# Designed miniproteins, single chains, continued (4): the designs that were tried, part 112

Each design is a single chain, and the fold is of that chain. pLDDT is the mean over its residues in the fold that is shown.

## One batch from the design tools (miniprotein)

Design m15900
Fold by ESMFold2-Fast:
Structure m15900 (fold): chain A 73 residues (1-73)
Amino acid sequence: AATRDQANRLVVKAAREIIDAADSLPVDEARKKGDEIIQKLREELKALGVSDELIANYEAALRTVLDDALARK
């Protein structure tokens, strides 16, 4: 339970940071910042022992969040 709760908290935080970057930065800078956020999340989730499959699913979801946020600009 603790690992899942921590993973969910990190993913929610990453999603908020991605949305904030998309709203505040030019498209190219927002994409770069989004990649940095996703990279950091990957490292944090891997350190928590989250499976590579689940990490890949979170990364795909967050890339979709970034693309959707940028499409609304």
Scores: mean pLDDT 85

Design m15901
Fold by ESMFold2-Fast:
Structure m15901 (fold): chain A 80 residues (1-80)
Amino acid sequence: SILDEVEKKVKELIDLVDQNAPTEEILEKVRELKKLVEKTPEKDKTKAEVLAEKALMHVNNWLIDNNDIESLDKVNEIYS
């Protein structure tokens, strides 16, 4: 299901952050996650949004810890 793909993408994004992957790769996964959430059926939408928010908090905290305000702005633009 699309929800299973959201859960997988959330895990992939968190793993990339934990591995200090290149910022551009992390931003690409954020874009992919947004597209999956947008495709999620209404019945699963809230769960998909909650899962995505958890991954985004992890990304945002990592960017803040690295003082990467420019990439933080890009994440906000993707999810605005």
Scores: mean pLDDT 86

Design m15902
Fold by ESMFold2-Fast:
Structure m15902 (fold): chain A 79 residues (1-79)
Amino acid sequence: SAEQYIAEAREALARGDLETALAHLEKALQIAEQQGDLSLIPALEAELVRLYIAAQDRGDEALVARVRALGQRLGALAA
C-alpha cells in the first residue's frame, strides 16, 4: 500500500538511506496518483520535506533535483 511505502521511507530516512527513502516515496506517490487518493498528500509532503532537507545537507545536487521533481508532481496532484 501507499501507507506502507511512506512508513518504509520514514525508516530509510531515520537510518540516512536517502536513495531508498526517495524510491519508496516515488512508489507511494504513484499509487496516490493512480487512485486519486488526496488523503496521502500531507504525509507525502512531510516526508518529502524531510528528504529535501537531508539531501541539501548532504550536498547531493542530483538527489535534490529528483526530490524537487517529486515535489512538483505532488503539487500537481494537490491542485
Scores: mean pLDDT 87

Design m15903
Fold by ESMFold2-Fast:
Structure m15903 (fold): chain A 92 residues (1-92)
Amino acid sequence: AMPLSPKLAELTPETLPERETLLRLLEEAPEALKETTPEEEEALKQQMYLLARLVGKLLGVEVPPEEASAKEHALWVAEVLGADEELIEAFK
């Protein structure tokens, strides 16, 4: 099973949920990152990179490189969406 919500993989620019819903989905990421196998980590990295690309495209800002970790992509998305300090610290 995927460590993150399946809804994250179904996101497109047209189906992107509101900021609050995206931040709620990201709340699951710190726990998922702690329980991943190497194969799950690679899948999670790809999911987070795709999410970062979608957010970057909507906001017109540069995204982290594809080679960055799932944690780095998730933290970047949380920061640009203006996540609270508790969620930001959970990714560190």
Scores: mean pLDDT 68

Design m15904
Fold by ESMFold2-Fast:
Structure m15904 (fold): chain A 75 residues (1-75)
Amino acid sequence: MTSEEVANAVKAVGLELNLSQENIEKIHSAVLASMTPEKQPPASIAKRIAEAAAAVLKHSALEPSFLEIAQKALA
């Protein structure tokens, strides 16, 4: 998966959650800092997006919901 595809998936998650552009960019930066998307399966990228979203929004309890949204965005 390319960095552009990850950026598009993070944007889709952000739109679903009505996030600000600043939070969308923070999530995208956190994902790219933690992995190389081209070397990872979509499931691992979805999990990292969910973890980054939970961390940026400070809502760890919502990580499973963020994972479902991220999986749909990457499918």
Scores: mean pLDDT 77

Design m15905
Fold by ESMFold2-Fast:
Structure m15905 (fold): chain A 74 residues (1-74)
Amino acid sequence: MPSVEELLAEARALIEEGKARVDAGEDPAAVMAEVSPRLAEAFEHALAQGDSAAARELLELMGEFAGYAREAAA
């Protein structure tokens, strides 16, 4: 089971990579479809560990990425 630190580091890396892919002209919906399930898995792991602070940070990161993809799709 990954540590909370590993989950947050992976989530941040996935978001930065996702933003870079969108900025490079990839379809925001396709990038979201690939990245979002992995972020959701990290959130479920944090919840399973009882770490509400990490779960909240992951939820915030997911919202940030969704907002970025939505703006790029407009």
Scores: mean pLDDT 79

Design m15906
Fold by ESMFold2-Fast:
Structure m15906 (fold): chain A 90 residues (1-90)
Amino acid sequence: MVKEKEEEIIKIAERQLKAKEGFHVPVSVAREYGLTSAEEISKVRIREEDVEEVSKIAGVSREQAAVALAVLILEIKKIEKAGLTVEDKV
């Protein structure tokens, strides 16, 4: 059950990579969660609909869901960049 919820949240974060509209998590909110990349997290665009869905799936507040999505989007972008670099060298 926990693993299934994590997989759903990751899929929602992956869909966000293509989002052209949305809001940004305020730097102050990201810092309250003790995140070292608060400024980078605040630059990530997040759709309100996806925050609501993650909030329901994980059973957390909308604020927690927004922060979690921003973190996941940044991690996915890092993995994507690493994959592209490997492809260029192969």
Scores: mean pLDDT 68

Design m15907
Fold by ESMFold2-Fast:
Structure m15907 (fold): chain A 58 residues (1-58)
Amino acid sequence: MPLTEEGKEKAVEAAREGAEADGGDGEKAQSLARIGVEKSKTEEEAQNAAVKAMLEEG
């Protein structure tokens, strides 16, 4: 799906929440996810970037 502004923020927040739930640094995960999401062109790419950020900082 085409990436919307709402989709970008949702993906970034999901990364933060996921990292925090896993005992990691949610703020760092959010920052890393934002960079990946900004480079994404689709909802799927944004979600993948968010998951990757969550796993790296979680």
Scores: mean pLDDT 77

Design m15908
Fold by ESMFold2-Fast:
Structure m15908 (fold): chain A 63 residues (1-63)
Amino acid sequence: EITVRLTETVTPAGEVRRESSLSFAELGKLVGYRLSDDGSEVREEERDGTRTVVRELRFTPAP
C-alpha cells in the first residue's frame, strides 16, 4: 500500500503551486499498483486569500 499526498496552493495573485509526496525517482513504486475506490480524500483550507487543497490518494497492489 502506498499513500500519495498532492498539495495545491493558490495565492491571492492567482499563482498555482503543486507539490507531491512522491518524487520523480519514487514514481516507479506505483508500477503494479492501482488507486483504491475509497482511497481519495480532499481537504481544503483558505488563509489570507491563499487557498490550499490537499488530496490524499491511496494505492493498493494490483492482483
Scores: mean pLDDT 72

Design m15909
Fold by ESMFold2-Fast:
Structure m15909 (fold): chain A 95 residues (1-95)
Amino acid sequence: DPDLVAAIRAAIAAVADETRALVAEAMARLRAGAESVEITLPPLVLPTREAAERVVEIVRHLAESLGWELLEERVEELPDGRYVVEFRLRLPRPV
C-alpha cells in the first residue's frame, strides 16, 4: 500500500535526526565502558492505527536483528484520530 508506506516514511523522517543523535550517544557510552544503555526514541506520529501497528512490527524486527532489547512499546490514539507510538530500548555492549 503506497499510502501506508508514504505515511510511515514521513513519520520516520520527522524523527530521523534526533534518533541518529540518540543512537550515536548510546554507542559512545557503550565504547566508554557502559555494559548497556537505555534509550527512549522520539515519539512517532502516524495517521492511522494500521500505520502505527506496522511501525511497531518494523521496530520489533529491527531491534531483534540488531540484538537490542525492546523494553517498552506504547501505541496511543490522539483526540484528532492520529496515533502516537513510543519505544524504549536497551542497547548491549557490542561483542
Scores: mean pLDDT 85

Design m15910
Fold by ESMFold2-Fast:
Structure m15910 (fold): chain A 58 residues (1-58)
Amino acid sequence: KQSEIIDKAIEAVIEGKIDEARKLREQLTPEGYAAWAILMTELLLEGKITEEQFKAAS
């Protein structure tokens, strides 16, 4: 499921495992990537990830 991949990718970003997050993100459909981008932006605005983590994982 795309939601499970997104959840694991977000967890990897928070843990600083950027390469793992990128590999998981590559498995997303275009629709899944859109959901990923929205959630990543929300995490950045909430201060749960840094701008560096956001840019590196995008």
Scores: mean pLDDT 79

Design m15911
Fold by ESMFold2-Fast:
Structure m15911 (fold): chain A 64 residues (1-64)
Amino acid sequence: MSKEEILEYAAKKVKEAIKLAKEFGIEVSDDALIDSVADTLVREFGLKPEEARKIAEEALKKIK
């Protein structure tokens, strides 16, 4: 699996989390979104936490 594919997956997860939070009136910080997506990438793809966090940060910038 390429880093580009993982980044697209992360971007999708960020977008879904933002949509869900907005739908339920929950305020979510950028740090909370990054941490949540990074944890998902560690679990799903076995990435190192530091690498997962960098990808999650890039995904959030791509959405904004």
Scores: mean pLDDT 79

Design m15912
Fold by ESMFold2-Fast:
Structure m15912 (fold): chain A 87 residues (1-87)
Amino acid sequence: MTPEAAIQGAEDARAEAPSLSTEELIEKVYEYAYKAGLAEKNGDWLTAAYYGGALDQLLNTIRNTESQETIAKALDAAYKGYQEGLA
């Protein structure tokens, strides 16, 4: 069940990413990381797996299509989002 949730999250993120600007991609990275952290804090492992999969896919898209500066911003957003979700 958990691997299927992560795969679904990744597929949903892949479908949405082409319609997003660079700034919107970074905002989605924060959002997915925050939701993954919040779900993990609450013991909702299915939701955590879904947003974890979505986050990983979005970060892979950014690594393949964006500048090193944008990649650094996305990684910072992922870290901050996840930590704030856990808080």
Scores: mean pLDDT 84

Design m15913
Fold by ESMFold2-Fast:
Structure m15913 (fold): chain A 84 residues (1-84)
Amino acid sequence: SEVHIEVEHESAAAAARGALAEAYAAGKKGLATDRIHLHLRAVVRDDDEVAAGEEEAARAKETLEKEFPGVEIEVELEYRRAAD
């Protein structure tokens, strides 16, 4: 009953957008699910990229909660800083 979506990208914001698109595709296929769990992994260069990724992840969660009422939406953002 749970759909688990993992996305890895060099940008946290891009990872969040990719996960949103994948969750939409799963929903359109008519998958019966009680919960969608998005696990986003990103390499970020600075705090601004982290903040942008968190904002996009929050927007993705809000969008999915509106589009799939009654489905529990969980978004997890995991990041590491690029070595510089």
Scores: mean pLDDT 72

Design m15914
Fold by ESMFold2-Fast:
Structure m15914 (fold): chain A 114 residues (1-114)
Amino acid sequence: SEKLKQWLEGLDSEIPIERLRAIHNLIEYYPEAVKENKEKIIEILTEGLKDENPTIRAQSAYLIGLLSEKVPEVILENLDKIVPLLEEALKDEDENVREAAKRALEAIEKALKE
């Protein structure tokens, strides 16, 4: 698929928001490609949680929550890397980052019970 190729190439973008957009589209339309690229996606999202831009931090937390709902195995395999960063994001200066981190942790908790 041409769109799958485009979004996989988007994971290698130098622009953080374009990498996150690629991840969002892969989660929604190609969840199997998310599993095949899980290491790269987790790296992008964990780096995004530490980004200087609060929009990138908030979107990274949001996508972790979305992954916990759509492809929970990818997140559950990486809890030791993800949960400490989300706990730090709960203390973020930006309200949108704190809210996104809270929702991501709630989604992870729900995935653990299913």
Scores: mean pLDDT 91

Design m15915
Fold by ESMFold2-Fast:
Structure m15915 (fold): chain A 93 residues (1-93)
Amino acid sequence: SEKEEIFKRIVLAVFEGDLEAVKEEVARYLGKPVEELSDEEINEVLREAHEALKDELEKIRKELQEEYEKLGEDTEEVEEKLLKKRLELVRKL
């Protein structure tokens, strides 16, 4: 559905740290220009998107936990690999 696709794009933009993309997708969802968005409206839509994708995000969290356990705890390289893996999993939503 279009709503599900918008929510997936919002979650991906959040994980990528792309605030402009987050605002564009929220604006699209609410049917208003980005310039008319309040912080409260953005936060409410982000919460709704996270709740709608809760099961998928929990599966991603479990897969990342398993990957972390395979790589060990001792390097910045592990953190970079987990960030990359998280983005790949979110993009597959």
Scores: mean pLDDT 76

Design m15916
Fold by ESMFold2-Fast:
Structure m15916 (fold): chain A 85 residues (1-85)
Amino acid sequence: SSAEALAAAAPAAEALEAELRAAGASDLEIEARVAEVTARAVEAADPATAEVYRALAEALKAELEGDLEAAKEYEEKALELVAAA
């Protein structure tokens, strides 16, 4: 079900990436926004996978804000969630 939700979300994520890139957004901003959209798209089908993408989005946002310590903590959380699956 998560694979189906991810496949269904892919066109919207690609469209969002293209729009943000055309608007001059940074790669980090694009990645953070795509991760957020992916998390929302899979939340109903697979809450565990949604938590991974939410943690990734928070890590990328922290990096954009220059908070490298928070970014590392969220990255470690995402890796822990993946390892637990």
Scores: mean pLDDT 81

Design m15917
Fold by ESMFold2-Fast:
Structure m15917 (fold): chain A 93 residues (1-93)
Amino acid sequence: SAVDEELAELARRAEAGDTSPELFRRTRELVRQSRNEDVAVLAARGALAAAQRTDDEEVKRLALEVIKTALRTSSSNVPELIGLELRVIGLLL
């Protein structure tokens, strides 16, 4: 779907180091709309990668919101998403 294609592109940008707040707000919005758990996991992985590259607590918190949103709608990738959530929480401590 167009939602899944845009979400995959945003995930690639985050993985490449895009830490813009607008990217994470858009990603979170699209994760809520997507029914494709594989693309939601890519978005969550991208969010962690971006959070690891920045000292900006706002970006880390936005990345956490992306992962939490993916986790709320997931039925299959739950252990991986929990692991990603815990890693971002560790970056905020």
Scores: mean pLDDT 85

Design m15918
Fold by ESMFold2-Fast:
Structure m15918 (fold): chain A 89 residues (1-89)
Amino acid sequence: MAPGEALLAELERLLANEPDETVRAWLEYAILLVRKAIREGADPEALEALRAELPEAVAYLREHADDPAVREEAERLKAETEAARAAEA
């Protein structure tokens, strides 16, 4: 599997199994960014580095999901994701 495809598959798997709305918003935005990076020919090594950091980043978000700052940022990222999808339609 290509590095970018592997990262995307891992993000989609995490999203499918994530019960927290705040963490889901962050994951959906990450999927948007990774899809864009793949289309723009991002460095495979950079995508592999992001995949290696993913478990720690997700654990941090889950631990801080009740933080108002994390929630406010999640709502902003969700709005950006929805706007980007609408712009592509």
Scores: mean pLDDT 80

Design m15919
Fold by ESMFold2-Fast:
Structure m15919 (fold): chain A 81 residues (1-81)
Amino acid sequence: SPIDEARALVEEFAASLGDPEAAAQLLAWFDDVVAKSPSVRALLLEVRAFFELAARESTDPALRARAREVAARLDELIAGL
């Protein structure tokens, strides 16, 4: 499902942080967004907005590049709805 694919992208990004606490917080945020979103489209748009912000504002160029890749994959999921 699009939600399972989005979760997998968030899990892979979280694992790339090298910080178990930050990873757990990111996944908890994702689960909260899933619980509160009125539709799959609304969920994917909110998650994409987070990664677009991370792609612009993160101090680490490698983290910005990974966030941009996740945002692009979320755009593909949204387009497939």
Scores: mean pLDDT 87

Design m15920
Fold by ESMFold2-Fast:
Structure m15920 (fold): chain A 66 residues (1-66)
Amino acid sequence: EPLPVTVLDAGTLRQGESRTVDITLSDGSVYSITVEAPEGATGSFTTPPFVPPGADRAYQIRWTVV
């Protein structure tokens, strides 16, 4: 069966900012991913789906750049 996808919202970033999102896995480990707000671009951004080591599901991170 295909893995379920969980979408996480990193919130609103200003151009040139970055934010680290921590994902707590079922074994208590933490997988951290950093998203960046590109300079000169605005709108909604998202990662491709990814599976953290030890996860049984895929994740995407969405953020808004102002």
Scores: mean pLDDT 81

Design m15921
Fold by ESMFold2-Fast:
Structure m15921 (fold): chain A 61 residues (1-61)
Amino acid sequence: SHMDELGEILQYAAELAREKGLSTEQAFELGNKAVKLHDEGASKEEVKKEVEEMAKKIQEE
């Protein structure tokens, strides 16, 4: 369902943030980005790709 997919996306973002050693604030930024993209109709795979790219940029800063 739509809600199940959102939960999966949020879990993915949280796990990615932990793996990359991001701060709590940066982890919330990833989660907020994921929710926004999903609300705008992006697919689960599109959201995951965008969140991965955002995490990479944060890690490089």
Scores: mean pLDDT 81

Design m15922
Fold by ESMFold2-Fast:
Structure m15922 (fold): chain A 102 residues (1-102)
Amino acid sequence: MTPREVVRAFFEGDVDAVYEALKRAVEAGKQGEYQSDEMRGIVGTMMELAGLAQEGNFELLEVAERTLEEVIKRAEEEGDKDVASLAQTLLTYLRDSIEESK
């Protein structure tokens, strides 16, 4: 996936696409590739989430939060502990960004 496609998947609530992006980022990281397109998309998503929180655009933040909750469930069902851990880290970051913007 391109970085832009990863960001779009988060904000469109595309659980399957987000799960695949996180899985590919984790697999690339295990091979020593920390600047994969998927990882760049994840970092880009975190930056966009911080910007949206500062702007008070909570509608898109709620979509991203719900998407991450469903990705965590999917990863746990698949036994994919590394993807579940990454998704949980992103969800914690998102929730902290929302609280800091209130």
Scores: mean pLDDT 79

Design m15923
Fold by ESMFold2-Fast:
Structure m15923 (fold): chain A 74 residues (1-74)
Amino acid sequence: SSMDEKLKKEVEEIIKEIEDILLGHMLRTGVVDQAFVKEVKERTEEIRKLAEEDPEKALKEAKKLLQEVREWAA
């Protein structure tokens, strides 16, 4: 449905923001938290898979991960 496609687009936009925050933090600090970056990348891939089955749940999980990444980067 058009609503599902809109939700999937919002999920991808949030994932892009998460990736930009991770990259920005690494560039600013010169430190790579390899364990956290790996966990976040694995969670974004699981969210992408979930978006094909349940885009509303995927959006909720994406927003939760974005908040966690924002708090980590602060």
Scores: mean pLDDT 87

Design m15924
Fold by ESMFold2-Fast:
Structure m15924 (fold): chain A 100 residues (1-100)
Amino acid sequence: SAKAEALLAEAKRIAERSAKALLEMMKQYRDSNPNWSDEQLLELLEAALAAEREALLEDVRKRGIQMGLSEEEIEAIEKELEEYLRRLEREVTDQFRAEV
């Protein structure tokens, strides 16, 4: 449905903005904390990305229910969004590894 497509598109936009902001913040943490290992910074980034994924998936389910989407539509959005977010997480961690 148009409502389901719009919700998924908005969630993807939010995820991309959050991922960029988080990557920039982690680069600043590296510059401010020269005694932290690359592994420690990567673990923090991965944990933060996982937390953002969980929060966004929960928000999308809540919004889908409020919008009157069917359970099948909500499950379809959650599946596509989770696959998208996991790919985005890999891209962001790969970028961080290349620059650190």
Scores: mean pLDDT 86

Design m15925
Fold by ESMFold2-Fast:
Parts: C-alpha cells; structure tokens; sequence
Structure m15925 (fold): chain A 74 residues (1-74)
C-alpha cells in the first residue's frame, strides 16, 4: 500500500541517518524524515488517492536527495 511504501522509505532514511557520523548530513536527513512523516500524517488524515500520490512523489524526491547528499565528497 502507499502507506507501507512511505513507512518503508522513512525507515530506510532513519537507518541512513543512524549510520551517518557527519552532523550536517545527519541534520539534513532528519529534515527529509520530518517532511515524510508530515506527508504520512496528511495521507492518514485525508485518506485520498491524491494525497497518497503526492506523498509517494515526495518520498521518491527525498530518497534521491538523500542519495545525492551521501555521494557528496568534501
């Protein structure tokens, strides 16, 4: 389900955040997690396919941003 996919993405980002030692990267991943938890709450409140589609699109964007962030070299 969209809710399960969103929860799985949040769990993945939390695992990446826990593995990260850089405090700036950890904070940025925290912002992505917070955004997705907000989207999850919206999907639960609205209970519409449109809300689910928006949340899944956000999850894909946050996953891509996290991948890019973790690939950055100092």
Amino acid sequence: SPLEQLEATIAELRARQAATTDPQVKAQLGDYIDALEGALAEVRAEQTPEAADRALALADAMRQSADQLLQQES
Scores: mean pLDDT 82

Design m15926
Fold by ESMFold2-Fast:
Structure m15926 (fold): chain A 64 residues (1-64)
Amino acid sequence: MELSEEEKKKVEEYALKNTKLPVPVFASEVGVNSKKKTVVVLLATPDGIHVVEIPLEEAKKILE
């Protein structure tokens, strides 16, 4: 499954809203893990990389 840039942006915003990180995020990357049926969001912060995994079913609801 491939996400458009627009869909990646929506998933990124959802992950940021739900992780409640107390530190600024300076870079992000969105990918799909087809083996686990999840969308993976990598959030780069001064404290390291935070990994957010969203089930594909949940991600589809975010994109509706």
Scores: mean pLDDT 75

Design m15927
Fold by ESMFold2-Fast:
Structure m15927 (fold): chain A 67 residues (1-67)
Amino acid sequence: MKDLEKLIEQFKSTGKLEPTSPREKRLADAIKAALFGDASPEELKTRYGLSDEEVRRIEEFRKELGL
């Protein structure tokens, strides 16, 4: 969660995702897939290895952006 919240805050502040670790890169790719690529909650779990909590957080973030 800490890595995911860091990326979400970065996007809210700068409009960009700047991952610095392999885990952050995977999370950034998952966020991009969810926001711009029609990735389902199941796809986020299976393709990017996200937890239920991380998927829920990304879906909340999408709603915050009006998606």
Scores: mean pLDDT 80

Design m15928
Fold by ESMFold2-Fast:
Structure m15928 (fold): chain A 92 residues (1-92)
Amino acid sequence: SGEEKLKEIAKQILDGLPIFEENYKNSNVPPKELTEEDKKELEELLKGLEEAIKNKDAVKFGELTALLLVKAAEYDDKETLEKLIEILKKII
């Protein structure tokens, strides 16, 4: 089912998160500046993620989660990362 697929994806992402974070830190890429416009974009992506979960849209859920992880890492935006982790944990 779509709901079971979302839970499986969320679990796989959470289980893989420490490796993703380690690999990103080891890339030696400096954080990008987080502007007010970037923050608004991240908030809109988080809202889109919650809508994808509500609609059981596994494809959009996967796409938005990947984008949020990459952007949160690029900006070193711990607030967005923490919100994303909370959303993923609520699905499981």
Scores: mean pLDDT 83

Design m15929
Fold by ESMFold2-Fast:
Order: sequence, then C-alpha cells, then structure tokens
Structure m15929 (fold): chain A 65 residues (1-65)
Amino acid sequence: MKKEEELKKILLEKGLSEEAAELAGISLEKVLKYPKGGLEGLKDSLKNAPNEEQKIMAEEILKLV
C-alpha cells in the first residue's frame, strides 16, 4: 500500500473527513517528493494548526516521513 493511502486510512479511522484525509495524502506526497521544503511546510502547519483536525493531519504525516 502506498504511504498516502495508508495515511488516508489512519485519518478516516480517527474520524477525520474524507476531504481532510485526501488533503493530508497530497501533503505527504509533496513532502516525499521535496523533503527539505516539504518538511519546513509541515513544521509550519503543525505550529499554526487552526484546529485539532489539522494538527492530527500534520502529526500523522510527520510520523510517515
């Protein structure tokens, strides 16, 4: 299974929306393609998460990179 699909499954299991799971998968793919810039973006997202859902997304992405 691709890491993006695994991430989506984890987030859906945690009760996040299908849309949030899809966005997280796109973010993970971007980090995997551009690790330096992607990691900086992910760190910023974790620091500035406006709600618990986005914080969970950033944390789970970080665990998979």
Scores: mean pLDDT 76

Design m15930
Fold by ESMFold2-Fast:
Structure m15930 (fold): chain A 81 residues (1-81)
Amino acid sequence: SADEVAALKEELAKLAPQVVEAARRLYQYVLENPDDARARQVLLEGGQAISDAGNIADELEKLKALVEATKAFLAEVAKLP
């Protein structure tokens, strides 16, 4: 459990700069392309999923959910233009 928590924290630390930059670029794209409903949906749903994961009370379940939500967001952003 402690080793799994440490591994997930390390994985999140590696993903954090990627998700921050992806979110920044997507937010700018949405502002410049207000009619792109798909891009707006990815930004809103990704942000909500990460927020929901961050609100989980159990540390191990929270870290697992944050890693999965972050990876899912990055995968969805990669499908956009």
Scores: mean pLDDT 88

Design m15931
Fold by ESMFold2-Fast:
Structure m15931 (fold): chain A 87 residues (1-87)
Amino acid sequence: SKEILKPNDKLKKLLEEVGFTSETLTLNELLLYINKYAKKQGLFDPNDPSLIDVSGTPLGELFGVDEIDLRDWDAILEKLLKHAEKV
């Protein structure tokens, strides 16, 4: 997507932990930073790389879930877009 998004303060704080320094980003960049965050925190299931355990993490608090299934991109996008507005 070519949409430009502005993350809210909670999402921005998570993205800054993996090098985000701008005010805005594209949806593809947002997904890249979320992936970098999950890798940095060691959240991927070693037996199923499509599953992320976010229980007790700031990402889990932001999404309101304990687990993220990367095969369910529509659910991930719905959660992310609640924390970023279109510019």
Scores: mean pLDDT 79

Design m15932
Fold by ESMFold2-Fast:
Formats: C-alpha cells, structure tokens, sequence
Structure m15932 (fold): chain A 72 residues (1-72)
C-alpha cells in the first residue's frame, strides 16, 4: 500500500481533493482529517505506487493545495 497525504487551505479545497483522490483507479480509502492547527488533510491509500503518483499529480492541481507527499 502507498499513502498520499495532502494539506489544504480550506475544508472546501480538501473535499474537492478527496473527490479527486476517490476517482483514481486503485484507491483503497480516502479520509479527511483535521490537524492540531485546524488545517484539513486528505489521507488516501492506494494499491500501487502508480495510482498514488496519479493521485498526487491531480491533488497538486486542486486550488488551495498547500502540500502533497507520497508515503509507503
């Protein structure tokens, strides 16, 4: 499993990011959490590195995205 972590400026941007992540083939789960500073974070798990890389590229294109990281 490969995880993508994306931090957003607003809840609206995070909800759009979650929809984008869910649309990627090979998505296992997508959750929106709030960090201790009140920032919305999309945590998405994927079956493969390829799916995670596609999701990361799509998430970077979402307006209001602050950072996107790929974790194993």
Amino acid sequence: MVTVLAVFESREAAERGAEVARAVPGTLSVVIVTDDEGRPVVVAAFESREAAERAAEALRAVPGTLSVEILE
Scores: mean pLDDT 83

Design m15933
Fold by ESMFold2-Fast:
Structure m15933 (fold): chain A 95 residues (1-95)
Amino acid sequence: MKEEEREKRLQENAEISQLAKQVVDNLVKKYKEKGMSDEEIAEYVKQNPEDVKKEIETEVKKLAEEKGLDDKKTQDIFNAALVALQGLVDSYLRK
């Protein structure tokens, strides 16, 4: 693999991760504004995965429109946001 291609992929992955974190942070903030605790957010995500997925899609679409992102990058951010949210939920429920 050419080093230039590797560096470009690492930079793109870092940007996707940062934007995915922004999406998750915005979603969690909205839940907390509704009066939900970390544990209640984790339980809501577990019980309503399709609703949460739709909410993430809405946040990602808004971000994509604001930044002029292409479809592939939008999809990559959506997938990364789902993974990030699951990791956050697991951290809230870890025993």
Scores: mean pLDDT 79

Design m15934
Fold by ESMFold2-Fast:
Structure m15934 (fold): chain A 92 residues (1-92)
Amino acid sequence: SNKELAEKALEAARRSLEGAKRYVKESRIRAETFATGLAVAAHLAAKADPELIPEMLELAEEVLRAFEEAGVKNGAVEAAVEWLKKKLEEYK
């Protein structure tokens, strides 16, 4: 079901944020894996339920801030933030 998919994608995104924050200073590979997971979850959630776009954007921006604070650049989360911002404007 689209609702169940959206809920699972949102939960996966929240877990990805927690993992990215936990590992960004300890293991870049693990943090980047979580950031990539967030990008995938964002696309799935937005496709399943566009009303989740604002919450997905906030989660993606928090991952981006955690990476910026640690001096790490991640193209996947940067692209996810940009894509979600564009979709939010299209949805409104």
Scores: mean pLDDT 79

